# Ledger of designs, part 82: designed miniproteins, single chains, continued (4)

Each design is a single chain, and the fold is of that chain. pLDDT is the mean over its residues in the fold that is shown.

## One batch from the design tools (miniprotein)

Design m14834
Fold by ESMFold2-Fast:
Structure m14834 (fold): chain A 89 residues (1-89)
Amino acid sequence: SLAERGIELARKGVELSRQGKVDEGAKYAVEAGRLTVEAARQAGHPDIARRAEGMSAGAEYFAKRNDPKGVEAMARGVEAASREALAAL
């Protein structure tokens, strides 16, 4: 499902940001967020979609600042939102 793929990509974003691969970590977090938004909208939860969109934007923001902990936090947030979307299906 979109939500399961979102969880997988968000987890990769967390791992890459922990390795200091900030740009790649953010790229995975953004793609995970995109899938999470689609899953959340299919589940009828625009609030989850809004949070995933914000966390995706946050991941790009922290990547531009070379902040791996910021990217990690945003990727974890997307993972949590993806899990909520999956539970709502």
Scores: mean pLDDT 88

Design m14835
Fold by ESMFold2-Fast:
Structure m14835 (fold): chain A 55 residues (1-55)
Amino acid sequence: SAAEQAEKERKEYEQLLSEFNFRLKAMLDEMKDSSREEKVQAMKEFYKEYDEEIG
């Protein structure tokens, strides 16, 4: 059914977001004692790398 297909697509999208968020959280947790500016810079580089992978 259309509902089953939509549910499958939603789960696939959520899985990709979950993996991205998990990696981001792991990076920030390693930087727990870093300055706010260093964390912001690391996040910008992380998003840039991700953006380059997806186009």
Scores: mean pLDDT 77

Design m14836
Fold by ESMFold2-Fast:
Structure m14836 (fold): chain A 85 residues (1-85)
Amino acid sequence: MTLEELAEEVRANLKPALEEVEKAYENLTKEELEELFEEKVKKALETGDVYDIIKAQLLGLVLEYDSLEKAREAVERLEKQLEAM
C-alpha cells in the first residue's frame, strides 16, 4: 500500500467510522462501549484493517474523555491534513 492509497482509504473511512462511534455512544452503556472498544482493538490487531483501526482509536477517545468532542476534533483535524496532501 502506498502512502497515497492509505490516505485515500483513511479519507473514505473517517466519516463512516465517526458516525458508527457516535451512534454507539448514543445507544450503548459505558460498559457496552468498553466491550466494543476491546473487540475493535482485537480486530484491528488481527486484520490491520484501516476502518477497524480508526474505529478503535475513536472509541478510545470517547471512553477516555467520556465525550464525542475529542473524537470529532480528531476526525476534523485529520480530514484537513489529508485535504492538504
Scores: mean pLDDT 80

Design m14837
Fold by ESMFold2-Fast:
Structure m14837 (fold): chain A 57 residues (1-57)
Amino acid sequence: SEEEERERRRELILESASKSVKAIGHAVLGLAEDKEKHLKLAKEYNEEALRLEKEAK
């Protein structure tokens, strides 16, 4: 149903937002220490967030 599809999209958007917050967290940590490691994790979380956002469309 449209209601179930809307709820699924909402859940994907919320999960994407969660991954985006984690990406930002690692990017900020990378400014203080171990830049390469934290930037790699930030990139991975950002890519997951973008995938989930695209899936929600």
Scores: mean pLDDT 84

Design m14838
Fold by ESMFold2-Fast:
Structure m14838 (fold): chain A 72 residues (1-72)
Amino acid sequence: MAAAMHELLAREVGEVAAELRGEEVGRQLKEDLLSVPVGDAEAVRALGRKYGLPEEVVERAARAMETIAATA
């Protein structure tokens, strides 16, 4: 379950990044997010900021990672 939720989070955030910054940036962010340990919300925030996502998107992604960790 946690792995499937993590993949979904990485895909959705990557799609937002692709729309805002371009397809290559979205793909790279997705790969980077898949490499983040489950529960590391700070790493999610750092990656979102590194790739220039809006703070609202960054915070939602971090909260989703916290939720995924709670189900692991």
Scores: mean pLDDT 81

Design m14839
Fold by ESMFold2-Fast:
Parts: C-alpha cells; structure tokens; sequence
Structure m14839 (fold): chain A 100 residues (1-100)
C-alpha cells in the first residue's frame, strides 16, 4: 500500500487545500479538497487517474492555493476535463484563461 497526504492554507483567502493519494491492490485514488473560511467546500476525486489527470489535479490545486481561480470555476474545469478526457495542455490553457 502506498499513501501520501498534505495540506496548505492560502494566507490571503484563508482557503485550505488537502490532497491525498492512495494505492491499494494496484488501484490508485487521488483526492483534493478545498475548504473556504465560510465553510464552502469543493472535492475532486479520481480512481485510477491517468498521468494527465494527476498533473491536472496538481495544477488545479496550485492555482486554488494561490487564489488565482475561484473554487467553483476549478470544479467546472475539472468536471469538463474528466468528461471529455482532455490533455494536460488543454486543461492548462483552460486554467490559464480562468486565472485572474
């Protein structure tokens, strides 16, 4: 079994990001959770993510911590990426356009 987790807090927005990774019996799970001070919460989960999905999750987490994109926008971008099987480059462009 492989397991890793970490958390970070944006000092400007107060947003807390928690990331976790688990691999059990060859099956991987990646979970990213963002919680804002007002209690609003966004959760992104993948089972057996491709390398592209792992990179997308990490990039999105970075932008959320930096407050460069709102959590609602990040959720919609990740949902679209998952539904359409977008490449890391395509997702990076979407996130870049969403960053303020």
Amino acid sequence: MEEASGSATNSTTGARLTGSYRKVDGRERVRIEVEYPEGRRFVFEWEDPADEERMAARLTATLLVRAEIPGEVALEILREAKERGLSVEELREMLREAAA
Scores: mean pLDDT 63

Design m14840
Fold by ESMFold2-Fast:
Structure m14840 (fold): chain A 59 residues (1-59)
Amino acid sequence: TLEEKAESAARGVRDAGDAGDAALAGGLVSRGSKELGTEEAKEALENAARAAGVTPAPV
């Protein structure tokens, strides 16, 4: 389901953040939001990035 895909993408963002790779984490948020194409998925990915301690730079 879309929720499962969003959760899987969110775990990837958290794992990248935990590894200290903020650029990878930001890239995963951008790609996941684009691929999933929903506002809910975008919010979930952004929340996962914040929880992992990464702040995406405004583009």
Scores: mean pLDDT 67

Design m14841
Fold by ESMFold2-Fast:
Structure m14841 (fold): chain A 87 residues (1-87)
Amino acid sequence: MSKKKQLLDISVQLAKLQVKIGKATKDSDIQKQVDQVLSLIEQAKELFPEVKEQLDKEEEKLKKATTKDDMMKQIFNMMKIVNDALK
């Protein structure tokens, strides 16, 4: 699979996880989705080291986020970085 194809698949998974976080009612479900986001972001950094610094900054913001709205916002910003790397 090409690096761009893998990055596109990561972007799609991030979008799905953002929706799941928005629908989650239990803190354990939210944490599970956040852990999956962090795993996907690590994969994106390995595939495209050029975006590592930008993704590191958004990852720190996600780790500090205390509300679902803030978490969803940070995931959306991460998706924008990933999508820009696909250009």
Scores: mean pLDDT 82

Design m14842
Fold by ESMFold2-Fast:
Structure m14842 (fold): chain A 77 residues (1-77)
Amino acid sequence: LEELQKKAEEAYQKALETGSKEDYEKALELAGEIGRLTALALGGSEEQAEEVYEAALIEDPEEHQRRLEEIGERILA
């Protein structure tokens, strides 16, 4: 997980430096994988983990954050 987080941070920094849509999409994909693995580690179902992955791909940061909070609350309930 920590190594994957480092890769996501590196991909995000690269996207900021290059302005490349491909680099940005890669960063979002890695963030989605981290979210999915975190949901599973917290005792979430595979379905909830998939919801977290899909939420990470939302371009609107506010909607993205709101969806992650909703899913996280359900997992921890």
Scores: mean pLDDT 71

Design m14843
Fold by ESMFold2-Fast:
Structure m14843 (fold): chain A 66 residues (1-66)
Amino acid sequence: SRKVRAVAVEDYTPRLPTEMALKKGDEVAVDLAAYENSDYVPVERLADGARGLVPRSALELTGEEV
């Protein structure tokens, strides 16, 4: 699957162990197919490699491939 860069547009506090915290401005890699088809998407934070699910609404795609 094609991975693209996205930026957190808001802070997010995880509600489940599978979810990840975001801070506004965090850069993440996201699978484009998951982003298009799911309300919660698996991401990897570029700064530290942390992985988890976040709400799609907390992200904005930058259009850059990872």
Scores: mean pLDDT 81

Design m14844
Fold by ESMFold2-Fast:
Order: C-alpha cells, then structure tokens, then sequence
Structure m14844 (fold): chain A 58 residues (1-58)
C-alpha cells in the first residue's frame, strides 16, 4: 500500500506522528546505503516524504 493511502487512512491527529515515523524510516534506509551522512539522510528523507504526499506519487 502506498504511503499516501496509509496517510489518508489515519485520523488527523495521528498523521503528524505517521509522517515523522516515515521520515525516520526513510532516513535510516539512506544511512544504511553508506552514501549519505545522518544529517543529509534526514533532510533528504524529509524532502522525499513531503514530495510524495504533496504530488501524490504512488
């Protein structure tokens, strides 16, 4: 199931926590790749999650 579908299924109060959890999960994956520092991975993860929600990427 896409990130957007999971986000929309949540009540509004839980959506903020869900977004933060997805950012942390994405950042952890990027750090594990060994190509980015923890700080860079976090910023990139924030951008990916925000773009996915904003532009409805599946």
Amino acid sequence: MSLIERYRALPEEEREAFIEEEIERTAAGLVASGLLTEEQARKFAEEIVEMTLRYRIP
Scores: mean pLDDT 73

Design m14845
Fold by ESMFold2-Fast:
Structure m14845 (fold): chain A 82 residues (1-82)
Amino acid sequence: FKDLPPDFAFYVAKAYYEGLTSEEEIRRYFGPGVNAREILKYVEEARKNGISKEELFQYVLDNSVLPYHKKEAKKLLEKLKS
């Protein structure tokens, strides 16, 4: 995951957090413009490799340059640690 673009990693982290399990669920949640197949692929790889939701949101918080993504990542990370 260290090599994922942080803006894409945000979508992976959010899908993992929401428990989305199909391309249709991902498209319904984010809208039809997202690469739902790639998001789902990386959610499954995170689950397979024991990567936590906290690790993904921390990666977004540390590496994203997008203020909205950093704000949401911090908010959800705080909820997961509570």
Scores: mean pLDDT 82

Design m14846
Fold by ESMFold2-Fast:
Structure m14846 (fold): chain A 64 residues (1-64)
Amino acid sequence: MVPGSAAEVGAAVRQAMADERAAAPDISNDDLYARVVARMVAAGYDRNMVDSVARGTIARDYGA
């Protein structure tokens, strides 16, 4: 069980996406999604929340 609200997961996902994109600007949206989900799950966040938020954020901010 991961402590934290959906808002906390959302903020952490957005930060992780920004970090991954800054490190690899040419990264594909699929690779970005995979890295963000893996990173957040490894950090102890709920996989279902991370998956939903990461997919939505990539679609909104990166057009995927």
Scores: mean pLDDT 74

Design m14847
Fold by ESMFold2-Fast:
Structure m14847 (fold): chain A 95 residues (1-95)
Amino acid sequence: SMEEVRERVEKAEKIARLLAQGKSLEDIMKEIGVKNKEEVEELLRLYDAYRRLKLEHMQELSQKAIEAFRNGEPLKSEDIKEFEERVLEELMRLE
């Protein structure tokens, strides 16, 4: 489900953050609740795919943001939500 994919992406993002902070693999595995390094590697590959899909869809969102800025208006929350849901749906189809 999209909810399960979202939870896995959030887990993967947390792993990436802890790695950037210099945490050991053992500490990361304990904090995230994964039992082996192979699962960590799988989640990091998922996060890489997620970031690539965000970049592919970012152009449209960026154009909307630029137009909103030119008009002195904030980017609509609906457009942000639709963007995030499209990325997660495409990520789910790749699995």
Scores: mean pLDDT 82

Design m14848
Fold by ESMFold2-Fast:
Parts: C-alpha cells; structure tokens; sequence
Structure m14848 (fold): chain A 107 residues (1-107)
C-alpha cells in the first residue's frame, strides 16, 4: 500500500540521518556540509513520497533523483580528504539504492 511505502521510506530516511549524525560527530566534516547533506536527504525523501502519492511522474522522479545525486557527489567531493569520506559515500549509495528498491516494489 502507499501507506506502507511511505512508512518504509521514512524509516530508511531516519536510519540515514542517524548514520550521518554519527559520522559527523567526529568533527572532521564542516557543519555547512553536514547541513546541506541532511537537506539533500530530506529533498530526495520528499521526491520519493511525492512519486508514491502520484504527485510526480516516474520521468520527473528519474530527473530529480539524477540532479540530487549530482549535488550529493559534488558535496562529498569537497570533503574527499576526510577520514569519513568513504563511509559517507557508502551511506548515500546504500540510501539511494534502497530508496529505489522501495519505489520499484510499490509502483
């Protein structure tokens, strides 16, 4: 159901936010980068919910996810010398892949 899809998306997002907080607590990531990464997690989550609710098309979903993924990669590149870089890349890769699986399951 749509309600089950949204619940899975929200749970996935909360898990990603907790992991982002844990990785940034070490103090090696600038606060402005952390805030932008958190904002991008929120934006992509909202786009997924909008797709599930039929507010956007599958084509719009693909386009918006592509744009947001590029913004995430640009931000991560700015911290590529950070000890947390590889774990942050994995966090966002895993998040986006699992989000795609949820979307495909419920379409």
Amino acid sequence: SKEEAIKEIEKLTEEAKKRLEELTEKGNIPEEVRKKLLELLEKITQVAIDLINGKISLEEWVEKVHELRNEIEELLESIKDSPEYEELRKLFTDFLNRLQEIVEKYL
Scores: mean pLDDT 88

Design m14849
Fold by ESMFold2-Fast:
Structure m14849 (fold): chain A 96 residues (1-96)
Amino acid sequence: DLKKKLEEFEKKAKELWEKAKAEMDRLKAELEAQNKPEALREETERMIRELQIKMVELLEELGLLDKEYAEELKKLIEEGAPSSELDEVFRKGIAA
């Protein structure tokens, strides 16, 4: 049932976002106190990529995205590919 899969995705995606937000807030406070703005930017970027990968894995786990497209998206995210390339692969994955 597609509706149940979407509801499960929304629930788990919200949990992943809340955890990532709490960790980002904690890291920001720590690195700002240490006056490390470069490290803060690098760690924020890393956490955003990790969250994007977890979201792709969740879509694959729930059968909303085929494994082949999920693996390609995760690789592109890790390689820092532009959003236009990510959007193209995601569009193909959803259409499959």
Scores: mean pLDDT 80

Design m14850
Fold by ESMFold2-Fast:
Structure m14850 (fold): chain A 96 residues (1-96)
Amino acid sequence: SLEEQLENLRKKRDEAIKKVMELTRKAIEVAQKKSPELAGKISELTRKAIGALNEGKLDEAVRIFEEARKLAQDAGVPEAAKLLSEAVDIIRELKE
């Protein structure tokens, strides 16, 4: 039914947001060990991205997470960049 399809879509979105938040937390923890300044910048960007994600602004969320990923990569923290890239992939799957 249409109601079951909408419920399944909500569950998929909620699970995706939870996973994105967990990956984001791990990325910040990894960045913190290398650079507290980098961790602060990633935290600000990802907070905005998660806000956009909660509003259904998937393209905006992807763009901001990609900014955070590039920031981590350019700062020499590829582990944090990888976690943020995984978050981007999850958000992109929600757009299908």
Scores: mean pLDDT 87

Design m14851
Fold by ESMFold2-Fast:
Structure m14851 (fold): chain A 99 residues (1-99)
Amino acid sequence: MTMGSKPSPKIEELVKEAQEEIERAKRLLEELTERKLAVAPESDKPKIRREGVARLVALDIIGVAVETAASLGDEESVRTILEGLRRYVEELERELEEA
């Protein structure tokens, strides 16, 4: 294995913020899924569960993208992902309010 370059302190801070937003999005997704399941007809519950799982898997993949960009010293990509995560958290909070 080739030793990677050390990430800059700024990249480390952006990674930490991205991880915090991923954790927040996961909590909001779990609550949103539970609220939708509580009011859904039995026929709709499998679709709601599948959608919840797919959204959680997408966040795990975003986590891999953050780690990959950070390992390459790509501050711009980490920042772009973080901004996208923040917008997604806002969208989830809105969906939860409407649920």
Scores: mean pLDDT 82

Design m14852
Fold by ESMFold2-Fast:
Structure m14852 (fold): chain A 94 residues (1-94)
Amino acid sequence: RSHLTPEEARQALEDALENARKALEYAKKGDIVKASVYSTAAGVLIAMTFLAPELTPEQRKLLAEVYRILAEVAELTGDQETAERFRKKAEELA
């Protein structure tokens, strides 16, 4: 398996945050399809960071923020189970 460098992991988390914020923007507008596209992109970017051997404390805080935003997107799009799961993941990273 290929490992991400710390720089690549940080970039993936920053890109995940931007995609999560766009998903939230569309969810607040009621555009469930676009919200789903951007939240899926954020999820793929998060999955890539698990190829890194370790996350720094700063990267863990950034990941927690992404999970908090994705939880709000899930609540707005009617997926309460996913929202609760993402909130729990964010708390575990704090």
Scores: mean pLDDT 82

Design m14853
Fold by ESMFold2-Fast:
Structure m14853 (fold): chain A 89 residues (1-89)
Amino acid sequence: KLEEFTRALLEAARYVYEGIEASKSEESRESGLKALEYLEKAGQAAVEGNNEKALEYLDKAEKYLEGIEDKEHRERALEAIRRAKEAIK
């Protein structure tokens, strides 16, 4: 359901934001910002009814999460992205 997708997407964005704030390196912060960019694009694609494109953007966000230094926030964001993917499959 769109409601479940939206909740999961917002949780993912929150954890990415917290991961950026916890980051000590510029590389980790840049990876987090890229993850946020793709989460935003995924949300827009889903609102437009393009679930295939939304899934592609979620996959890109997931790859950029690997660059975030903070393991706890990275893992929580990853779990939220996986829940968002399941909601629109």
Scores: mean pLDDT 86

Design m14854
Fold by ESMFold2-Fast:
Structure m14854 (fold): chain A 110 residues (1-110)
Amino acid sequence: SSQVEQAIELLREAARRIEALKEEYLSKTKNEEEKEEIQSVADFVIDRLEELIKNLQDGKISIDEVIEELEFIRELLEEEAKTKEGLVKEFLEDMVAILDELIEELREVK
């Protein structure tokens, strides 16, 4: 459906935004542990978005189920951000903001 096509494009845009955010934050630190945390979390979220795109393309998941999965991921990141400080905390909070915007846009498509 055209709604599924719109949802896929929104997920692709979110993945691109997270990749750009990852590169931005990696450029801001020389600390290897911070780099590993930023890379690991970004790659985890991007992989999840790519899986959701594939499942939507294959008709294996609904837009409502995509929203539920994204709400779960954003809550995990928000709780993780509460345990962090400095650059890693800011990175996690910026990722939550991207996911919150994506969730809102997906709610308007369905």
Scores: mean pLDDT 91

Design m14855
Fold by ESMFold2-Fast:
Structure m14855 (fold): chain A 62 residues (1-62)
Amino acid sequence: MVSKEELLENAKKAAELLIKSYRDTGSENDKLGAESVPLAAERLTGDKEVGEEVKKYIEELK
């Protein structure tokens, strides 16, 4: 079983990689993928705080 903490860290890393890919390639699909990560993390954990934390992390990367 994946812990909530492990899933949160994986979500942050996935979002960071997608944002970096978007910056390097201009791929709108990667940007949309990164922006969808907070909702996916919230749904997988059932915890809106996880989604909000990932969203804040993405905002800091912009």
Scores: mean pLDDT 79

Design m14856
Fold by ESMFold2-Fast:
Structure m14856 (fold): chain A 60 residues (1-60)
Amino acid sequence: MSEVTVEVKESEDGVTETVTGRRGDTEGIQTIKTYKDGTVETRVEIRVNGEVVAESVSVK
């Protein structure tokens, strides 16, 4: 089974887009936040059976 959810939220400091994908026991969450100054922060989290197995954050 596969399931994907996309959510966009505007906030005080910028716009946040969250994409959550699930397949079987694996779940991936990607958060892209674009700040008012043009900075883009991307966060990726991978979970297996509810446990966090990998996380990465990058700023451009």
Scores: mean pLDDT 77

Design m14857
Fold by ESMFold2-Fast:
Structure m14857 (fold): chain A 87 residues (1-87)
Amino acid sequence: SKQELDEKLEQLDREFLQRLAAAFTARDFAGARATVEEWRARALELIKEALAKGILSEEEAQQLRDHVERATAQAEEMVAEREAYLA
């Protein structure tokens, strides 16, 4: 259902933020970048499955994909900025 999708995306976001925070604490910027890539891949797969099952319309899936791509770009910039400030 759409509610189950929303819950899965929320859980994925929580796990992402925890892993990203741990990577920053460890100064593991390669691990931080890998965490961003894994989150993006998993989020896009959930959207793809939800579209295939008719849980999302094509318009809703496109909006979520656009959001994931923007969030990925912002997270990558944040990682680069934090690496620069800690170097």
Scores: mean pLDDT 88

Design m14858
Fold by ESMFold2-Fast:
Structure m14858 (fold): chain A 76 residues (1-76)
Amino acid sequence: VPESFYVALRELEEELRRAERELPKDSPELEEVRRRFEELIELIRNAIRERKLPMSLEELNELVRSTLEETRRLIE
């Protein structure tokens, strides 16, 4: 499995923890962030476990990038 999968997983988990600290616990924004991150984290974990990606690496990298960018904008 490419190192990039482990890096992406770590970045997603760190960004989720940041969102949990910066946003109110009962906010709809935090719930949306959690939902998106949990789905993406599960997708990456399954890809690592199965050594099979349901999408291209290029598409996965773009999905991770856009998710991180959107979350950073919500916090900033």
Scores: mean pLDDT 72

Design m14859
Fold by ESMFold2-Fast:
Structure m14859 (fold): chain A 57 residues (1-57)
Amino acid sequence: SEETKQRLREIGERLRTLFHGDAASQAEAKKLQDQITAENLEAARKHLETGKEVGYS
């Protein structure tokens, strides 16, 4: 959770810089959003797998 907060903060700063740019910079911001979504889904999947393995509800 702490690592996730740090990661989101870092990406948030990056997105702010890109959104203040031109159309090309905004396209990069969208790419970063897609990456964040993929990372969050993967993290949730791993958490569920771990919980299932140890019997955590």
Scores: mean pLDDT 67

Design m14860
Fold by ESMFold2-Fast:
Structure m14860 (fold): chain A 93 residues (1-93)
Amino acid sequence: EKEKEIDEVVRKIVQAAGDGNVEEALKYLDKAVELGATPADFVWAISLAAWAGAYDEARKLADYALEKGILTPEQKADVDRLIDTLRELDAQQ
């Protein structure tokens, strides 16, 4: 039951980030935390935002998640590497 609610909210995080709406994405991230979303759910949401081309938004979500203790420094480093890699590949195409 909570898993379905978490999936819906994660999808809303990705959609808001893709729309450039960081404030809305952060509100959904806070809601996902309240629903008991795991660090893996946040890594997944941030990764999907980056894959959608929302690089700056994905980075801001990762920064916020680290600041709030949602992600470990290692998880933050992993998503930062993904964002930077995808941005570099996009710039070359």
Scores: mean pLDDT 84

Design m14861
Fold by ESMFold2-Fast:
Structure m14861 (fold): chain A 55 residues (1-55)
Amino acid sequence: TPELADLEAVRASIEEGLALIERALKEFGGHPELQAVLEQTRADLEAARARIAAA
């Protein structure tokens, strides 16, 4: 169904976003304020992934 395809696309986007944030955390390890924002964004994406997996 279209809804299932859209959900799979959202899951793929979340996984890609998490990978990008992991790279950014390594890149900006010397920038505490950016690191804090990236860590919060990672937590938010992990929470979204868990909610989608439970659906």
Scores: mean pLDDT 81

Design m14862
Fold by ESMFold2-Fast:
Structure m14862 (fold): chain A 109 residues (1-109)
Amino acid sequence: SPVEAGRVAGEEAGGDPELMARGSQGTPKGAGWYAESAARGSGGTDHAVELARQGGEKGPDAFTGAGLGAENAIRSGDQKAALGAMWAQTGASGNVDAAREAGRGIREA
């Protein structure tokens, strides 16, 4: 399920697995939490993480939110936060194996 995949991505990233799971429920606020958790897991600055959350909330779901969060985080100049959110987008399909790879990408960003 998308929620279970989100939890796995958060665990592999060393971030907040429950926030990433909640972020995978298909709401705009959840999309923001998903992008926030990814940007934070990649070691992004607090400012870049907040920009990722704000961008992500404009999306209806984790997939779109992660992409919008990455785009907004780039404006901070923090490449780690943007890269983390971009990796999270690849894990937002509800596929657990893709989520695990996304989580590793977030951690290594």
Scores: mean pLDDT 84

Design m14863
Fold by ESMFold2-Fast:
Structure m14863 (fold): chain A 86 residues (1-86)
Amino acid sequence: MVLLNLKLSLKLSGDGKSLELSFEFENTEAKEIEEALRKPMEEAQKQGLTKIESASVEMEIVEVEGASEEEIAEWQKQAAEYQAKL
């Protein structure tokens, strides 16, 4: 089972409108995060907010079945390096 801390900020635009959405999850399963994000995104699309102007993601892996603390730290480092290259 994978538990995550996730902070997500999205700026959406469409039809001359803009909306900023912020989400924060602590010790939450990846599946639950995906389900929680799906509904707000569907609502934004219904309002004509179909363009992503900017996205910011901060993610920490808190718990992974069979993973050591060292492996989790390495995955967090790789995620940060990936974000820095985008």
Scores: mean pLDDT 71

Design m14864
Fold by ESMFold2-Fast:
Structure m14864 (fold): chain A 61 residues (1-61)
Amino acid sequence: MSALEKAIERLKKGEIDRITAADLAADYTPEQVANIIAFADRDGDGYIDKEEYEYLLERKK
């Protein structure tokens, strides 16, 4: 299980308010973290919040 999967699970359960670079740094390089956040980040704030995650799930189908 990746750090991203763990962070998403914690976000869905309300254990965290947003996913930060630090949450991903355990399993990913800074470059990989930046790519993941850029993919999910809707507003360019550098974080993935619950709204952005839910929007991605909706677009994914």
Scores: mean pLDDT 70

Design m14865
Fold by ESMFold2-Fast:
Structure m14865 (fold): chain A 61 residues (1-61)
Amino acid sequence: MRPDEKEIRRALALMYGALLLRSRPDMPVEELEAQVRAFGEKLGLSDEDIEELVAWVREQA
């Protein structure tokens, strides 16, 4: 079954966060969280989904 739009948007935001962690390991956690939050907002994700992604990024940093 094909993922719905929301699942695709969440996957894109997660991939973006993962790419930032890998390509910019020198980036402060605060800036990394801000970038992931802004991208999630642009994708139209809910505040709950954005906070889950930010929490994941914080754990990986």
Scores: mean pLDDT 76

Design m14866
Fold by ESMFold2-Fast:
Structure m14866 (fold): chain A 105 residues (1-105)
Amino acid sequence: MKIEELKKETEAKIARFEAARDSEEALLDVVRELRPDMSEEDIARLRELIAEHGPREFALRLQGEVLNHTGVTLEQEFAEDPKAQEVIEELRERNLRLAEEIAAA
């Protein structure tokens, strides 16, 4: 896998959660499509979290999880690649901004 391909997939996932940010059902539909392995019990737990935090805050949290997962993948598979380190730092800055937005929500 190329770093550029992983970055594009990450941006696509983030854009989908951002587009779904105002709707519990739209957010859950994105989760089901990206994670078809999730059980209905797992989806029910996510629904409870959306009810607790609201769909917009939960969308930001899901975006943070996508960024974190990409960062872990880069650290594990491309840890010594200078290009991977640049992307990891960019993702860390984005995660910090998302955490600030979540705290403000």
Scores: mean pLDDT 81

Design m14867
Fold by ESMFold2-Fast:
Parts: C-alpha cells; sequence; structure tokens
Structure m14867 (fold): chain A 67 residues (1-67)
C-alpha cells in the first residue's frame, strides 16, 4: 500500500509538471491518515486503501483536464 501510494504520488507530480513536490504531497497524505485514524478510529490499512482509490480517481481527472 505505501509503495503504491508513493508510485501514484509520483505520477501526479509528473502530470502536474513538477508544480507539486512528491515528498510534500506524501507528507500531507501521511498527516491526513494519522488525523483520520484518531478522529474515526479506523485502522491505518483501511485508510491507505481509501487514499489509493482517491489518488487513482484524481489521476484520471487530471488526465482528462490536460487537454
Amino acid sequence: LRKEIEELIKEIAELLDGKVDPEELLAAIEKRIEDRMKTRNLPREDLEKEVVEILKELIKKIKELKK
């Protein structure tokens, strides 16, 4: 899951022509997962699966918007 998230983040950074730093984006996602673990009492693995699906949907939308 972590490696898959890292690969998806790299693809997003490439699609955005380096407008986002992959390390900063990964750090923001990690912080969001930790916040959601505390507020929703969900295990990390379930939140990582949700993140993977969100990132895949985001990649599809970015590709559609890129002309």
Scores: mean pLDDT 75

Design m14868
Fold by ESMFold2-Fast:
Structure m14868 (fold): chain A 96 residues (1-96)
Amino acid sequence: SEERLRQFLEDMRRDRESAAASLRKAAEILDPSVADEAERLALGGPEDFPRARELIRELGEKASEAGNVEGVSLVTGAAIALVGAEFSYDLAQRLA
């Protein structure tokens, strides 16, 4: 059980790092002024999740409006990873 939890947390961390890179890349394409913030928020904790969700939604809207398929794909990946992170933090708090 400890090994499964450690592996799960490591997988979540790698998923978040991948999502942060994807969100930064999306921001660099769609709105370079928020690229550093996007990466920081994607790597953040629960206090940053509301802002991360808002930024992901805004970048997604910009990508869709621009017809930028790469941007939509990158933002979608980041959104999925954020939902996973929010779920994992909620579950960890409930189990602690």
Scores: mean pLDDT 82

Design m14869
Fold by ESMFold2-Fast:
Structure m14869 (fold): chain A 58 residues (1-58)
Amino acid sequence: SEEELLEKAKEIVEENLKAGDSVAASIEKTTRKLVEEYGLSEDQARALAEKAVEELFN
C-alpha cells in the first residue's frame, strides 16, 4: 500500500541521515532504492521520499 511504502521511505531516509547524508542526498538515495527494490517510477519514488522528509521534520 502507499502507507506501507511511505513508512519504508521514512526508514530509508532516517538511515541515510544517521549515516551523515544531507537531506538532498537522503532524498536521492531513497528515491533510487525505492525504484530499484520496489519497482516504483522515479517520479512516484521521489514524491514519497520528499513526503517522508516533510513528515519526519514535522
Scores: mean pLDDT 85

